Designed miniproteins, single chains, continued (5). Designs and how they scored, part 37

Each design is a single chain, and the fold is of that chain. pLDDT is the mean over its residues in the fold that is shown.

## One batch from the design tools (miniprotein)

Design m17343
Fold by ESMFold2-Fast:
Structure m17343 (fold): chain A 58 residues (1-58)
Amino acid sequence: SKLEIATALSKAALANPNMTTEEAIEIAQRLGASEEELEIVAKGKNGFDSGRNLLLAI
């Protein structure tokens, strides 16, 4: 679900504040994100922004 992926991205970004958008995309893909969800994640400036963008899309 979007919430599951957004939660995982948020936890990853908290553990690594330097997390990149590319790393966020990899995490989302591993969790079975749809093409639409991956597009939202890919628009993030960094891992934290990617997670926030997906959370706001719920």
Scores: mean pLDDT 83

Design m17344
Fold by ESMFold2-Fast:
Structure m17344 (fold): chain A 64 residues (1-64)
Amino acid sequence: PSEEEFEKDVYVALGEIVRGIAKANGDTEAAKKVDELVRQMENAPSVEEAKKLLDEAIKVANEA
């Protein structure tokens, strides 16, 4: 796999961790929204797009 594929996989994994944290904090709606963003990251056409989605997921979890 390319470095870009690896970076994208890392971002997806970080998104899953963010989802887990939101769920642990009882923020079910934030966890659902982050899960949707993680699914979009898995299908993102570039590393840059995946990173933007990760940044949005972190923001959603923090604003919950």
Scores: mean pLDDT 79

Design m17345
Fold by ESMFold2-Fast:
Structure m17345 (fold): chain A 72 residues (1-72)
Amino acid sequence: MLQELLEELKKEVRPFVEEMYKKGLPLHEIVDKVLEKYREKLEKLAQELGVSLETVEFIAVLAIGEVYNEIA
């Protein structure tokens, strides 16, 4: 379940991470922009999974970092 969520989030954020990377944004700024863009989706996922928003945001940060490392 967590691995499936991580892989789905990686697919979801990949195009946006690639766009921000091409613009020369550092990883920490890409993370902030992705979390802002997907905030409503992450809040909904937290409610559906019965976990804290912080938990889903942590998994999203991992997904963003993995995508960034695959591109860089």
Scores: mean pLDDT 83

Design m17346
Fold by ESMFold2-Fast:
Structure m17346 (fold): chain A 99 residues (1-99)
Amino acid sequence: SAEELIKKAEEYLEKAEEYLRKGEEAFKKGDYEEAIKYAEKALEYARKARKYAMEALDLLEKEGGPLEKILHAIGLVLRAIGLELDAERLIKEAKEKLE
């Protein structure tokens, strides 16, 4: 169901946010290799969140679902994209520190 897909997207967003935070803390400590590992995990989970949120959005659109749920799913897609961009930036910056 769309509700199950939304729940999965939210669970993966929470994991992405946790790993991104851990990556940022590792970067602040100068542990750039650890920062890359955490940021790669954040990126993986953010991509999974976006996939489930987009699947929920597609299902809600096909079912003529309530606007509130459609807007919620769109919000999850946007949050996931933001986390993907933040994770990719952290990976790039940490790699530049190792060069």
Scores: mean pLDDT 91

Design m17347
Fold by ESMFold2-Fast:
Structure m17347 (fold): chain A 69 residues (1-69)
Amino acid sequence: MEELREKIDRLMELAGVDPETRERVRAAYEAHPELARQAIEAFETNDPDDPESARAALRMLLAQVERER
């Protein structure tokens, strides 16, 4: 889980998300690590240095977690 945590932290850094969104993302990957992995893999396959791609990946992760509720 170290690698997944480091990758999600990098994704949040690139996205420039606010503290509230950062807390939501952390809660999401702790509860649903498979969904977090999928979001990271999609991001890495597209544009790994693009902040807009990072924001899109985080939005997809949060939307998937909301659907699981």
Scores: mean pLDDT 76

Design m17348
Fold by ESMFold2-Fast:
Structure m17348 (fold): chain A 79 residues (1-79)
Amino acid sequence: REELIELIERAIEAVKKGDVKKALELAERARKLAEELGLIEAVAQITGAITLLESNPDSPFYREQAIKLLEEARKIVEE
């Protein structure tokens, strides 16, 4: 759980810095770990963030939405 939270937090920071490639790497690792832990709702939120970042990496709007989805995933994992 702690490792998953760290990966999500690092992915959020990478998006904020505009490092979409790093954010995708971290988000994919977080999704895999969330799947292994059976956190279905967290997997859905992380997958949504990955899809937005892949669809339009240069969009500030898509980056903001991806951050919100990753923050929701973190909240689910902390419960």
Scores: mean pLDDT 82

Design m17349
Fold by ESMFold2-Fast:
Structure m17349 (fold): chain A 84 residues (1-84)
Amino acid sequence: AFSGLTNLEELDLSSNQIQSIQAGAFSGLTSLKYLDLSSNQIQSIQAGAFSGLTSLQALDLSSNQIQSIQAGAFDGLTSLKVLT
């Protein structure tokens, strides 16, 4: 989905009415350090949703409607320091 944005370090997707995050949704964003998904309508996060985000340091999931997070949803977030 974001293939070719390998040098992107920050992505703000807040307030976009996103309802779910599917496996591999952010594949290719290998330099991404900050991902803002706040103030969406996210209800579910699939296993492998954040796969490949090996540089990600902060993930903001605040102000969503999260009801289900599958086992393995945060697999590969080896650099993660802050989750909100």
Scores: mean pLDDT 82

Design m17350
Fold by ESMFold2-Fast:
Structure m17350 (fold): chain A 83 residues (1-83)
Amino acid sequence: HMEEEKKALIKKHIENLKSYLNDEARKLFEQALNEPDVRKAIELLAKAVEVNFGPGAGRALRESLETLVGDTSLQKKYEELAK
């Protein structure tokens, strides 16, 4: 039960993040963008980030994205921290 506006915002963050990934991580990222299940897409994104930045980075990203999907107030906190 996710609003289309929330999905569009997450997709925009995903597109922005891909500019920081190397070619190998980008392939996993492309798979995530085409995954219809949001939870599976988050797991693919976590894998892409882990391939690029090393162990633990993917887990941290997965936790953050799962939090953003569940709560719009936490979305604003995440944006504050990204400044």
Scores: mean pLDDT 62

Design m17351
Fold by ESMFold2-Fast:
Structure m17351 (fold): chain A 110 residues (1-110)
Amino acid sequence: SLEELAEELKRKLEELLALLEESIRAGAVSDEQRARLAALLQEILKISGEIIKLIEDEEMKKRISELVHEIVELVIRIVAADPEEARKLLEELRRKAEELEKLLKEVLEK
């Protein structure tokens, strides 16, 4: 269901943020952490694609799609950045994740 997919996406976003925070605190992203991040991004993209297929509102589909792409781009930038820049980008990523969660809540209330 749409509600189950939205809750799964929320959990994957929380796992993504936790893994990135741990990597930044360690001062480096290990190969094992990079593999886990790649897997999480693939899962997020898959779940988001399934959610978008269930939404009828074209503007809402567009907003969710754009926000998911921004999240993916921020993760790629964080992994490539030095620790100071990565911290700033992580705060931006948290804001984008919160925006996505708010949009999903709006879809579920319709």
Scores: mean pLDDT 86

Design m17352
Fold by ESMFold2-Fast:
Structure m17352 (fold): chain A 62 residues (1-62)
Amino acid sequence: SALDMARGARELAEQMGPEIAAQYVARDMGMSPEEAREVVEAALAGDLERAAALIARALKRQ
């Protein structure tokens, strides 16, 4: 689910830092680097609903 993906983005950012996490999110979810950065920033801020909404929007384009 998008919420599980948002939690994964948070965990990745906590382990590897936000820049590396954003690169992985962009590649894995087919989103722009800017969009992936917003996902990671929202997830790190604890706003998993916002991160999940951004992920769901990106997936609808596929």
Scores: mean pLDDT 83

Design m17353
Fold by ESMFold2-Fast:
Structure m17353 (fold): chain A 57 residues (1-57)
Amino acid sequence: SAAEKERLAAIIRQLEAQVARLRARLATLDPDSPEAQRLRAEIAGLERLIAELRAQL
């Protein structure tokens, strides 16, 4: 339904905003730090979820 697609699109936008914030933080860190490694894994997981949700649109 259109309402389901609209809700899904809103969720995708929220996840994309979260990825953008995490990428901004990652850019300020030492790339070899444990924190940077954790953030890269979190970003990868979110990007995979976004791709799966977009496939449902």
Scores: mean pLDDT 90

Design m17354
Fold by ESMFold2-Fast:
Structure m17354 (fold): chain A 70 residues (1-70)
Amino acid sequence: SARAEALGRAVRATAEAQGGDPEILERTTRVAGRALGLSEETIERAVRAARENAEKPAEEIARAVREAVE
């Protein structure tokens, strides 16, 4: 979906700029998810995916986040 793709791009850009800091990824995922109008339940799934994959390359973090919201 367009929302999942937009969220994935925001998370990837953050991971590329800041590295795999789980707290920064969690905050970015929540802020972007709310801006995109996702439900709190969907946002929490995306945040969990970002945290669990924070050690991985930015593209893999973004993919995990997209899969969590689809």
Scores: mean pLDDT 84

Design m17355
Fold by ESMFold2-Fast:
Structure m17355 (fold): chain A 101 residues (1-101)
Amino acid sequence: DAQTKALQAALDSEAALLYGAAARALREDLDDEENQAIAARLVARARELGAVTPEQAEGIRLALGSEIPIVKVELSEEARALRDEVLARMDALIAEERAAL
């Protein structure tokens, strides 16, 4: 399954997860200053790790898009489990940076 493969590639990439976490933090309308600081720190960490592949980027797109109704991302049952794991990893990275502020 192409969705499962892309989500697994994202899950196996710390850089992809960090970029995804930054986008997720900015999407959540919390304290704008705190969210901007968290996102900047996550992006800086991701840049040190190097390039994200198109397949890894697709995994992040599927995970983040699945939570946005207007994007209409439909995931297989197997892909949903991996999507939940990707989102949980991104939430953990956001929490880590928030604790460092």
Scores: mean pLDDT 82

Design m17356
Fold by ESMFold2-Fast:
Structure m17356 (fold): chain A 90 residues (1-90)
Amino acid sequence: MKELLNEIDELYKKAVEEAKKITDPEKQARVFRAIDALYSYAKELALQGKEEEAKRVIEEMKSLIDNKDYDGLVKLGEELRKKADEERGI
């Protein structure tokens, strides 16, 4: 658990630093929202003991960040944000 949560936190920090390099304010805002959605969802899965599911989300997010695939990251983040919002009753 603690190791997985630390990995999620470190990936979030890396993702935020990469997103800060985006010069287009609209694209940067969309990427930040995607990163927040992915981070929240992965962390909730980890806290629920769904470690394998959390790891899958982290692996996909890491791949997208490492490849600077911001469009893919935005798409994934929007899908997971909708799921997280539904689970929170928002």
Scores: mean pLDDT 78

Design m17357
Fold by ESMFold2-Fast:
Structure m17357 (fold): chain A 79 residues (1-79)
Amino acid sequence: SLSAGELAILRRLFAQFDRDGDGVLDAAELRDFLTSLGYRDPTDAEVAALIARFDADGDGVLDFDEFVALLLSEDARVS
């Protein structure tokens, strides 16, 4: 589990990339986030695959809880 301080940091990070302010990250916003972490330029297919692992409704977006799950997952690695 995450501390309140860690959750607050992740919420601010999420908001920095959630340009629409709709409370979700789309594929383009997630791609920008991954690139900011030094990840190589991810393809649309790679980003969609990451979203699909954590988003069961198939909208191609991640809410905050799914974003946190992605970051804590052993499959979500930088480089």
Scores: mean pLDDT 71

Design m17358
Fold by ESMFold2-Fast:
Structure m17358 (fold): chain A 68 residues (1-68)
Amino acid sequence: MEELEKRANELLEKMRQAIDAGDVEAALQLFAELRKIIDELEKAGHKETAERYRAEVEELMQRLADRL
């Protein structure tokens, strides 16, 4: 549980850095990894936490799209 949340936070930070650096390829790879972690959180019964991470990822993806 805590390990999945720590991993998700690490990946979110990396994704923010990739977007800020304009590294689209890295941002998309991190997005794919985050989606897998979010799915695992939901399967583990942490639906509220999974929804929160999903919302943050969606916001970051919109930021990336706006800069493209």
Scores: mean pLDDT 81

Design m17359
Fold by ESMFold2-Fast:
Structure m17359 (fold): chain A 90 residues (1-90)
Amino acid sequence: SSSRRNEVRNLINKGTLYYSKGDYEKAIEYYEKALSIDPTNVDALVNLALAYLKAGKYEEAIEYAEKALSIDPDNLAAKRILEEAKEKLK
């Protein structure tokens, strides 16, 4: 429904607001709430992976970037997050 799509978008926007403030823990919480409603939302998966990367949670960043790429194989943001997180674990 459009109401459900609006709820997911609002949760992603709130997560992105916390991310912009450097509050990666709260950003993660809101992106996870968005994914609880829409588990295949590529924007939420990419933003969650990036927030984990910024929080130093490299294994989780890889997990969610790979999930995003399984849905959207050409997603450049997810590819960049995946490569950066893998470099951090070398």
Scores: mean pLDDT 92

Design m17360
Fold by ESMFold2-Fast:
Structure m17360 (fold): chain A 57 residues (1-57)
Amino acid sequence: SEAIEKVQARIDAARALGHPALDAHIAETEAFLAELKKLEAQGASEEELMRRVREAT
């Protein structure tokens, strides 16, 4: 899923920076990624997943 790939890329980029201050942000983003994967498994459309990514600030 493009939406899942975009969120994963954000996590990977944050981890690559290696800043301890980002640990909480990474954990929250991983929780969001898990929610997107759950929605996809429940049959959510790519459009719904992308909407959630856009609504997440």
Scores: mean pLDDT 81

Design m17361
Fold by ESMFold2-Fast:
Structure m17361 (fold): chain A 95 residues (1-95)
Amino acid sequence: SASELLEKAKEYLKKKKYEEFLELVEEILENYAEELSLEQAKELKKMLYELSKEIVLKLADPSLSEEEKKKLEELGERVNELLEKLAEKFPEVLE
């Protein structure tokens, strides 16, 4: 169910498993969006913003390799794409 995947996504985010988190959010929005309440959609938005903030903080590290920087930038692009998909399915989330 959407609720079970949402709880698992929260656990991945807490554990800083960002790729697994984004994969679950993608699955939720593609296959389970109809099951999401507006409150759950707002929770997804908050989690995506939290990850966005973490990525920005990590990118501020001047010791990052070019490979690490590229991976973080790609994660940030995926976060932005998911925020756009979320807004399209739940326009009230933009309020």
Scores: mean pLDDT 85

Design m17362
Fold by ESMFold2-Fast:
Structure m17362 (fold): chain A 92 residues (1-92)
Amino acid sequence: MKGLKRVKETVIKLLEAIRKAFPDLDQEAIDKLIEEVKNANTIEELVRALSRLGLLVGDKLDWKVLDEHANEILTGKLTDEQIEELVKKAKK
């Protein structure tokens, strides 16, 4: 399960980057999503958490920009800097 742990770490970094980009967002909801990601045992559970993130952020992000990199995010290939840059680029 080392691969799943790496994906979880990348998704948590994405959530933290979104928290930093949107300080007025519901911080408790982000904390709950981070815990959901930490407790995820399947890629399906991670995708479900990302879908809830989509509902939380709504129209504040261009989700098409994130979708173009979804495979890299889910496989844990992005650096912290790349994730922060991607979130900034997606910010409307």
Scores: mean pLDDT 75

Design m17363
Fold by ESMFold2-Fast:
Structure m17363 (fold): chain A 76 residues (1-76)
Amino acid sequence: MVEEARELLRKAIEHTRKAAESKDPEEKKKHIQEALEHAAKVGELYAEALAAGDEETVREIERLAREADEEIEKIL
């Protein structure tokens, strides 16, 4: 779960970077959609960890999400 969340966030950051670099509206839209889809999957993993009472996984996903938000802010 944590490793899956890390991979999904890494891909979300990559697609955000590609969207920021793209001058083509269609390519920009495609990368934004892919970034949002990966972020949504992380949200699903977070909800699953909360439902399971897995406090360690919840804290780790929150940490990874904060780090990803900081990286995205640097790109935008």
Scores: mean pLDDT 85

Design m17364
Fold by ESMFold2-Fast:
Structure m17364 (fold): chain A 65 residues (1-65)
Amino acid sequence: MQKRLEAAQKAAKLMEEAIKNKADESQVREIGKKAQEILREVDPQAVLEAEVLDNGKIMVYLSYE
């Protein structure tokens, strides 16, 4: 459980930086993959998807199932 929380915190920090920098679609996709890899070191089934909405807002979806 602790390792999952640590991985989630690292992934969250990467996504927060992408949001602050208003990363474009390709950058968000690349950062999302890196965040997913961090999560998958602990939970192989972890899925993280990030999307840039038409208003420039970045949405992040996380699932462990």
Scores: mean pLDDT 74

Design m17365
Fold by ESMFold2-Fast:
Parts: sequence; structure tokens; C-alpha cells
Structure m17365 (fold): chain A 76 residues (1-76)
Amino acid sequence: TAEAEAYAEQGLEYANQKKYDEAIEKFKKALELDPNNVVARGYLLDLAEGYKSGKNPNPEKAEEIEKYLEEIEKKL
């Protein structure tokens, strides 16, 4: 939907600014409206990997994102 695409674009804008918490929130909103939104799913996966094995790892944050994506996949 256009609304889901708008949220995905907002998420990309926040991620580009390195505002990752805000980016995650917007991508989650995109996926709640359209679980098939490949842009939002792809960027959340990238952020989860960054939190797992990036320069400043946060495994708890990565796990939170991964569990959310598992819940979304059940809706597909």
C-alpha cells in the first residue's frame, strides 16, 4: 500500500541519518500494513546483522528485531 511504502521511506530516511531506533519503528509500521514489503524487511534484517556483528554490537537489540520478523513471516 502507499501508506506502507511511505513508512518504509521514512525508515530509510532515519537509517540514513543513523537514527536506528526511529528507523526500526517506521519499518515495523510498514510491515504491520504490508507484511510483504521487501524494503522494510530487508533493512530490518540488515540492522539486526549490524547489531549482531557491527563495531558496537547489541545482541539483545538484534534478537528483538529477529523475533519481530519471525512474527511477520507467520502473517505471510
Scores: mean pLDDT 80

Design m17366
Fold by ESMFold2-Fast:
Structure m17366 (fold): chain A 103 residues (1-103)
Amino acid sequence: MELSEELRRHNEEAVKLANELLPEVTKVIKEKGLEAGVEYAADKAVEAVKEGRVSPRAAVAAAGLAAYKAALEAGYSEDEAAKAGHEAANRVAEALGLPRLPA
């Protein structure tokens, strides 16, 4: 029962952070390319955890969601956007010592 409230909080934190990151991640992708945007999203999500603003799991989800949406807004295909989202999420997970998302 308490697990459902924790999942809700993580989802709310993830969506909020993803929306905060989205404009700058989209700008980085448009100016410097997809890989630079993925790295930027991951780095900013890790900073948010270090600042105590979000949980590690919320940061993983936020980086993935922000990179995915930003790639779509920058004109990349759904397959490229999904790959970017997975890469950003895995970069955050690795930086925070969490297990990688399944391939």
Scores: mean pLDDT 82

Design m17367
Fold by ESMFold2-Fast:
Parts: C-alpha cells; structure tokens; sequence
Structure m17367 (fold): chain A 81 residues (1-81)
C-alpha cells in the first residue's frame, strides 16, 4: 500500500516535470501537489507500522512538511490560472 502510493507519487512528479517543460506551470504545480500528498500519506502509513518511535516521529514530521509544501504549490497554481 505505502509502496504503491510512492510509485504513484513518482509517476505524477515525472508528469509534472514534463508539463513544466511545456510551460504548463499551473497544471505542473497541481500534479506536483498531488504527488506530495500521496507521498505524505505513504509516510504516515510507514510511521504507523514502524516499531521505532524516533523513526515514526521523523516520518510524521516529513509527512507534515510534504503536506505544507503541497498546499503552497496548490495556492501558486491557482494564482497562475
């Protein structure tokens, strides 16, 4: 499950890169935000499954950082419309 989310996130990130190369920045930022949200979800699943409290906390902090970045990218995409 977490691995599938990371694979999907990677595919969306690659698509976002192609859209940016075409100058389609708003669409690229939206796909990048979606990729970050999927990656954050995967990290939270890994954190719940982790038996190491320090690792679990680091994964949750990383997930929160990715969600914050995704929100910023979505806002920027909206401004470019």
Amino acid sequence: RAEELLEEAARLAEEARRLAEEGRYAEALRLAAEALRLAAEALEIQAEESEDPEEAEALREAAERLRELARELEEKARELE
Scores: mean pLDDT 83

Design m17368
Fold by ESMFold2-Fast:
Order: sequence, then structure tokens, then C-alpha cells
Structure m17368 (fold): chain A 68 residues (1-68)
Amino acid sequence: MVTVHTPKGTFEVEATEKGGHYEFDARKVGFKPGDKALLTHNGISQEVTVLENGTVTVPSEETELTLI
């Protein structure tokens, strides 16, 4: 599961493994395609964009996202 921080609270979202990466449906926590999020993994933060299908690709389930 991926941890997602939003103004409405913190959620755990199921992620699907795909070729050494994980994808999860960010729409389950209120994100929309084109929304910006801060992705934090191993203490490093990067801005990512929610894809057209509403998913975000993350390197592992130990990833945290924060809605920007």
C-alpha cells in the first residue's frame, strides 16, 4: 500500500506491481489527472503529475505522496 497525505487526511491506497514499479489509482483519494503531488521515497522528494488515467507510478509501496 502507498501512503497518501491530503488536506482531508492520510490514506493507504492499494498499489499494483508492474515490472518492478507500482501503480495506484490516485482518484481513490480525490486526485484528478494533471494534479501535482510531492512524491517522497527514501527521504528524497520530487514533484510528480497524476497521469491521464488517474494513476501515479511509484518506485515502491514505501512511497509517500502529498497533494500540492
Scores: mean pLDDT 78

Design m17369
Fold by ESMFold2-Fast:
Structure m17369 (fold): chain A 62 residues (1-62)
Amino acid sequence: MKLDELYEAVEDYKAKTPEELSFKKGDILKVKEVVSYDKVKAINLNTGEEGYVDKSKLKKIE
C-alpha cells in the first residue's frame, strides 16, 4: 500500500475511539501513513475525517 493513493472501503465501520476513522462501504479514503502491516492512517474524502483504518477494510481503486 502506497501513501496518497486512493482506496475504497469494502464495508461500513463505526469508530470505537477518537483515533479510529468511521466510514461507509464505498467511501473513498486517501492513505496518509502506513503504521504497520495491518493498519494505516487515512483521510475519508467523503467526510474530511482522519484516523486509523484496518487495511483489510480497504481495496485499491483500479
Scores: mean pLDDT 80

Design m17370
Fold by ESMFold2-Fast:
Structure m17370 (fold): chain A 56 residues (1-56)
Amino acid sequence: SSVQLQAEVESVLRGLGVESLQELKEKNLEALSEALAPYLPQKTKQQILQALKVLL
């Protein structure tokens, strides 16, 4: 999706203590998108999932 959404997702992950995106590479992206949804209430779970797929 948009570069802006990717930056927002990365910012939320860093705020939650994720220092390297490599830590998430083997994680379930569906579960991650659901966990991030409360921090990005104006974005759909599907949009967050697409951003995670681009970042990881």
Scores: mean pLDDT 77

Design m17371
Fold by ESMFold2-Fast:
Structure m17371 (fold): chain A 84 residues (1-84)
Amino acid sequence: ALSEAQLLYLAEELTRGARKAEQAGDYEKAGDLYEALGRIYEQLGRFDLASRAYQKAAEAYAKAGDDEKAEEMRKKAEEMAAKA
């Protein structure tokens, strides 16, 4: 299993990658990276950060035209916000 320090390092790398994907207009990749970031924060019990990450994933998937994934991420963001 990954340590908390390793998960936090991975979260930083995913955040950087997602921002680069957004800047490049690769919204599908940005959505995937923000979704992975949300899962890491969820595993760490950081529901505030998980909610924000899933919200960004929803926005990215919507820009990519993936309305199904966008709706899934919106629901995850709301679920995380309720746990925060």
Scores: mean pLDDT 88

Design m17372
Fold by ESMFold2-Fast:
Structure m17372 (fold): chain A 65 residues (1-65)
Amino acid sequence: MSEEEVKKALENLERALENASNLSEVQLRALLHEARKLLGQVTDEEAKKRLEEIIEKVEELLKQK
């Protein structure tokens, strides 16, 4: 995966989380799946940290459901 593709995917995930209060449990689980999949494919430490933060935030939102 290219650096540009990773950046775009991260920005898309972060933008989706800005609207997270309006997302269904199914949509939140889909975001979690995509973030975890991307985490397994990236080697960049900054991208990993951002993905871990996204995963933690989605998991916290799912606990509130």
Scores: mean pLDDT 79

Design m17373
Fold by ESMFold2-Fast:
Structure m17373 (fold): chain A 88 residues (1-88)
Amino acid sequence: KEDEADEYVQKGMEAFYNENYEEAIKYYEKALELKPDYSRAWHGLGLALFKKEEYEKAIEYYEKALELYPNSTSTKKNLEKAKEKLKE
């Protein structure tokens, strides 16, 4: 029932929860190769980059996720957190 892009997002989430952020990034990138308009994968990339303290890239990918799905409250909150990290 899940397409290949959804499988990669699930693997990315699993890697993220295991704190394997580089592996999570690779899986989200594979999902986006298959489905470039997949807002969840863009959000996942932002989360993984935020954990790696790459806040500017995290902001870029959160903004991309919001372009695709503007009503994501979780993405908006995570974008604000990343911006606060750059404020200092």
Scores: mean pLDDT 86

Design m17374
Fold by ESMFold2-Fast:
Structure m17374 (fold): chain A 69 residues (1-69)
Amino acid sequence: MIQLSQSEIDFLLEQLAKASGQSVEAVKEIIRRSDNVAELAEALGLSKATLESLGVTDSVLQALRQQLA
């Protein structure tokens, strides 16, 4: 199971906010509602490939969801 540091979480949230044109708070809410990377990509208006290039795999998404709960 992947564990993320707070700095890694903050960096990923900022990158997702910039890529999607949404606020960090909106990205956090979308992450909480997304069960997998494909759902997250659709909700953010991004491609799955874009999320994976930013380091957001299904394992990373699960770690983010657990740490943002």
Scores: mean pLDDT 81

Design m17375
Fold by ESMFold2-Fast:
Structure m17375 (fold): chain A 95 residues (1-95)
Amino acid sequence: MITLEEALTRARELLAELDAKGYSFEEVKQAVLDLVREIKEKVPDPEKAESIIAHVIGLVARWLKERGYSDEEILELVRAILEEYTGEPLVDYTP
């Protein structure tokens, strides 16, 4: 089970490891999406899961901005996180 404190600690450690290893933006995106998916699966309360994910988004966005990533790249990551969380990236319709 993941608590808010554990999720934030894991996010910070993950970002610090990425910084030390020189990971690409794509690797940051994938690692964060994996964490969001784990939070969704291990936190059955949607309100609690949403709160934890919102804090992770804020932490990651700030980290990227401090490292000179563009607003466009940050928004791309935030969009990907929200799409992973909602499971509905587009209006689902059957022709």
Scores: mean pLDDT 75

Design m17376
Fold by ESMFold2-Fast:
Structure m17376 (fold): chain A 74 residues (1-74)
Amino acid sequence: MEAGIRAYVAGDVEGAIAAFREAAEKGDGEAWAALGHLYYQQGKYEEAAEYYEKAIENGLLAAEPALKLAKKKI
């Protein structure tokens, strides 16, 4: 998770996606939300909503406002 955040801050979007995907596949709700955020910034609101729903399913209830915002963009 931290490796993904560092990559994103450094402008390495591909490295950030790879690191967040690895953490998300291990059930990290924060990593699912991070993937949602990256897809949202790319205008891929449907994919972003799916990742935010996965974050909530994995215990990150704080992703609920982001999910609602992404669904409004669809």
Scores: mean pLDDT 76

Design m17377
Fold by ESMFold2-Fast:
Structure m17377 (fold): chain A 63 residues (1-63)
Amino acid sequence: MSFSQAEIFEAAQRVGYHARSVAAFVRGLQEDPSLIGTIMARVAQELGVEPSSLLPFFLELLR
């Protein structure tokens, strides 16, 4: 299973994390890494997957 940056971004928007673009969303996570756990948990719920399964994709977004 793989998720695109766009799929993760859209799921984040749907759970209340709004940014102007995918790039702005990624910058927000880089500026405040403490948000990663909370956003990942909510995005995982929206996508119907375990939060731990999204960790590699979030780490790739931050690179």
Scores: mean pLDDT 75

Design m17378
Fold by ESMFold2-Fast:
Structure m17378 (fold): chain A 55 residues (1-55)
Amino acid sequence: MSDEERQEALLAQLSPEDQAVLRELLDRINAGEPLSDEEMARLLALIAEGEARLA
């Protein structure tokens, strides 16, 4: 499975509001934009939530 397919599967486990936040943070990282420590913590929390729901 590609990283993109894995990302979409993870996003599908979140609410539409959480999906929008996670997509924005991922887009900023993919563009090479540095995230703050708080933004990075939010990103990791959303990924962990999606992974937990996938399991």
Scores: mean pLDDT 77

Design m17379
Fold by ESMFold2-Fast:
Structure m17379 (fold): chain A 64 residues (1-64)
Amino acid sequence: SMDEEEREIRREVDEYVEKAREQGRLDAALEVAKLGSEALRTLRETGDVKKARELVEKAKEVAE
């Protein structure tokens, strides 16, 4: 369901934000949060799971 997809995306994004914060990379943490917000907005407004997941992958890359 869309609610479960949203929950999973929020969980992954929160993990990436935490990772960036633990590394002291506040710039990266902010970028991850922004990408996560875009992913959730995309999912809620369009239902495009593929595009939302693509944004989450970008957030992961930024956090690494």
Scores: mean pLDDT 85

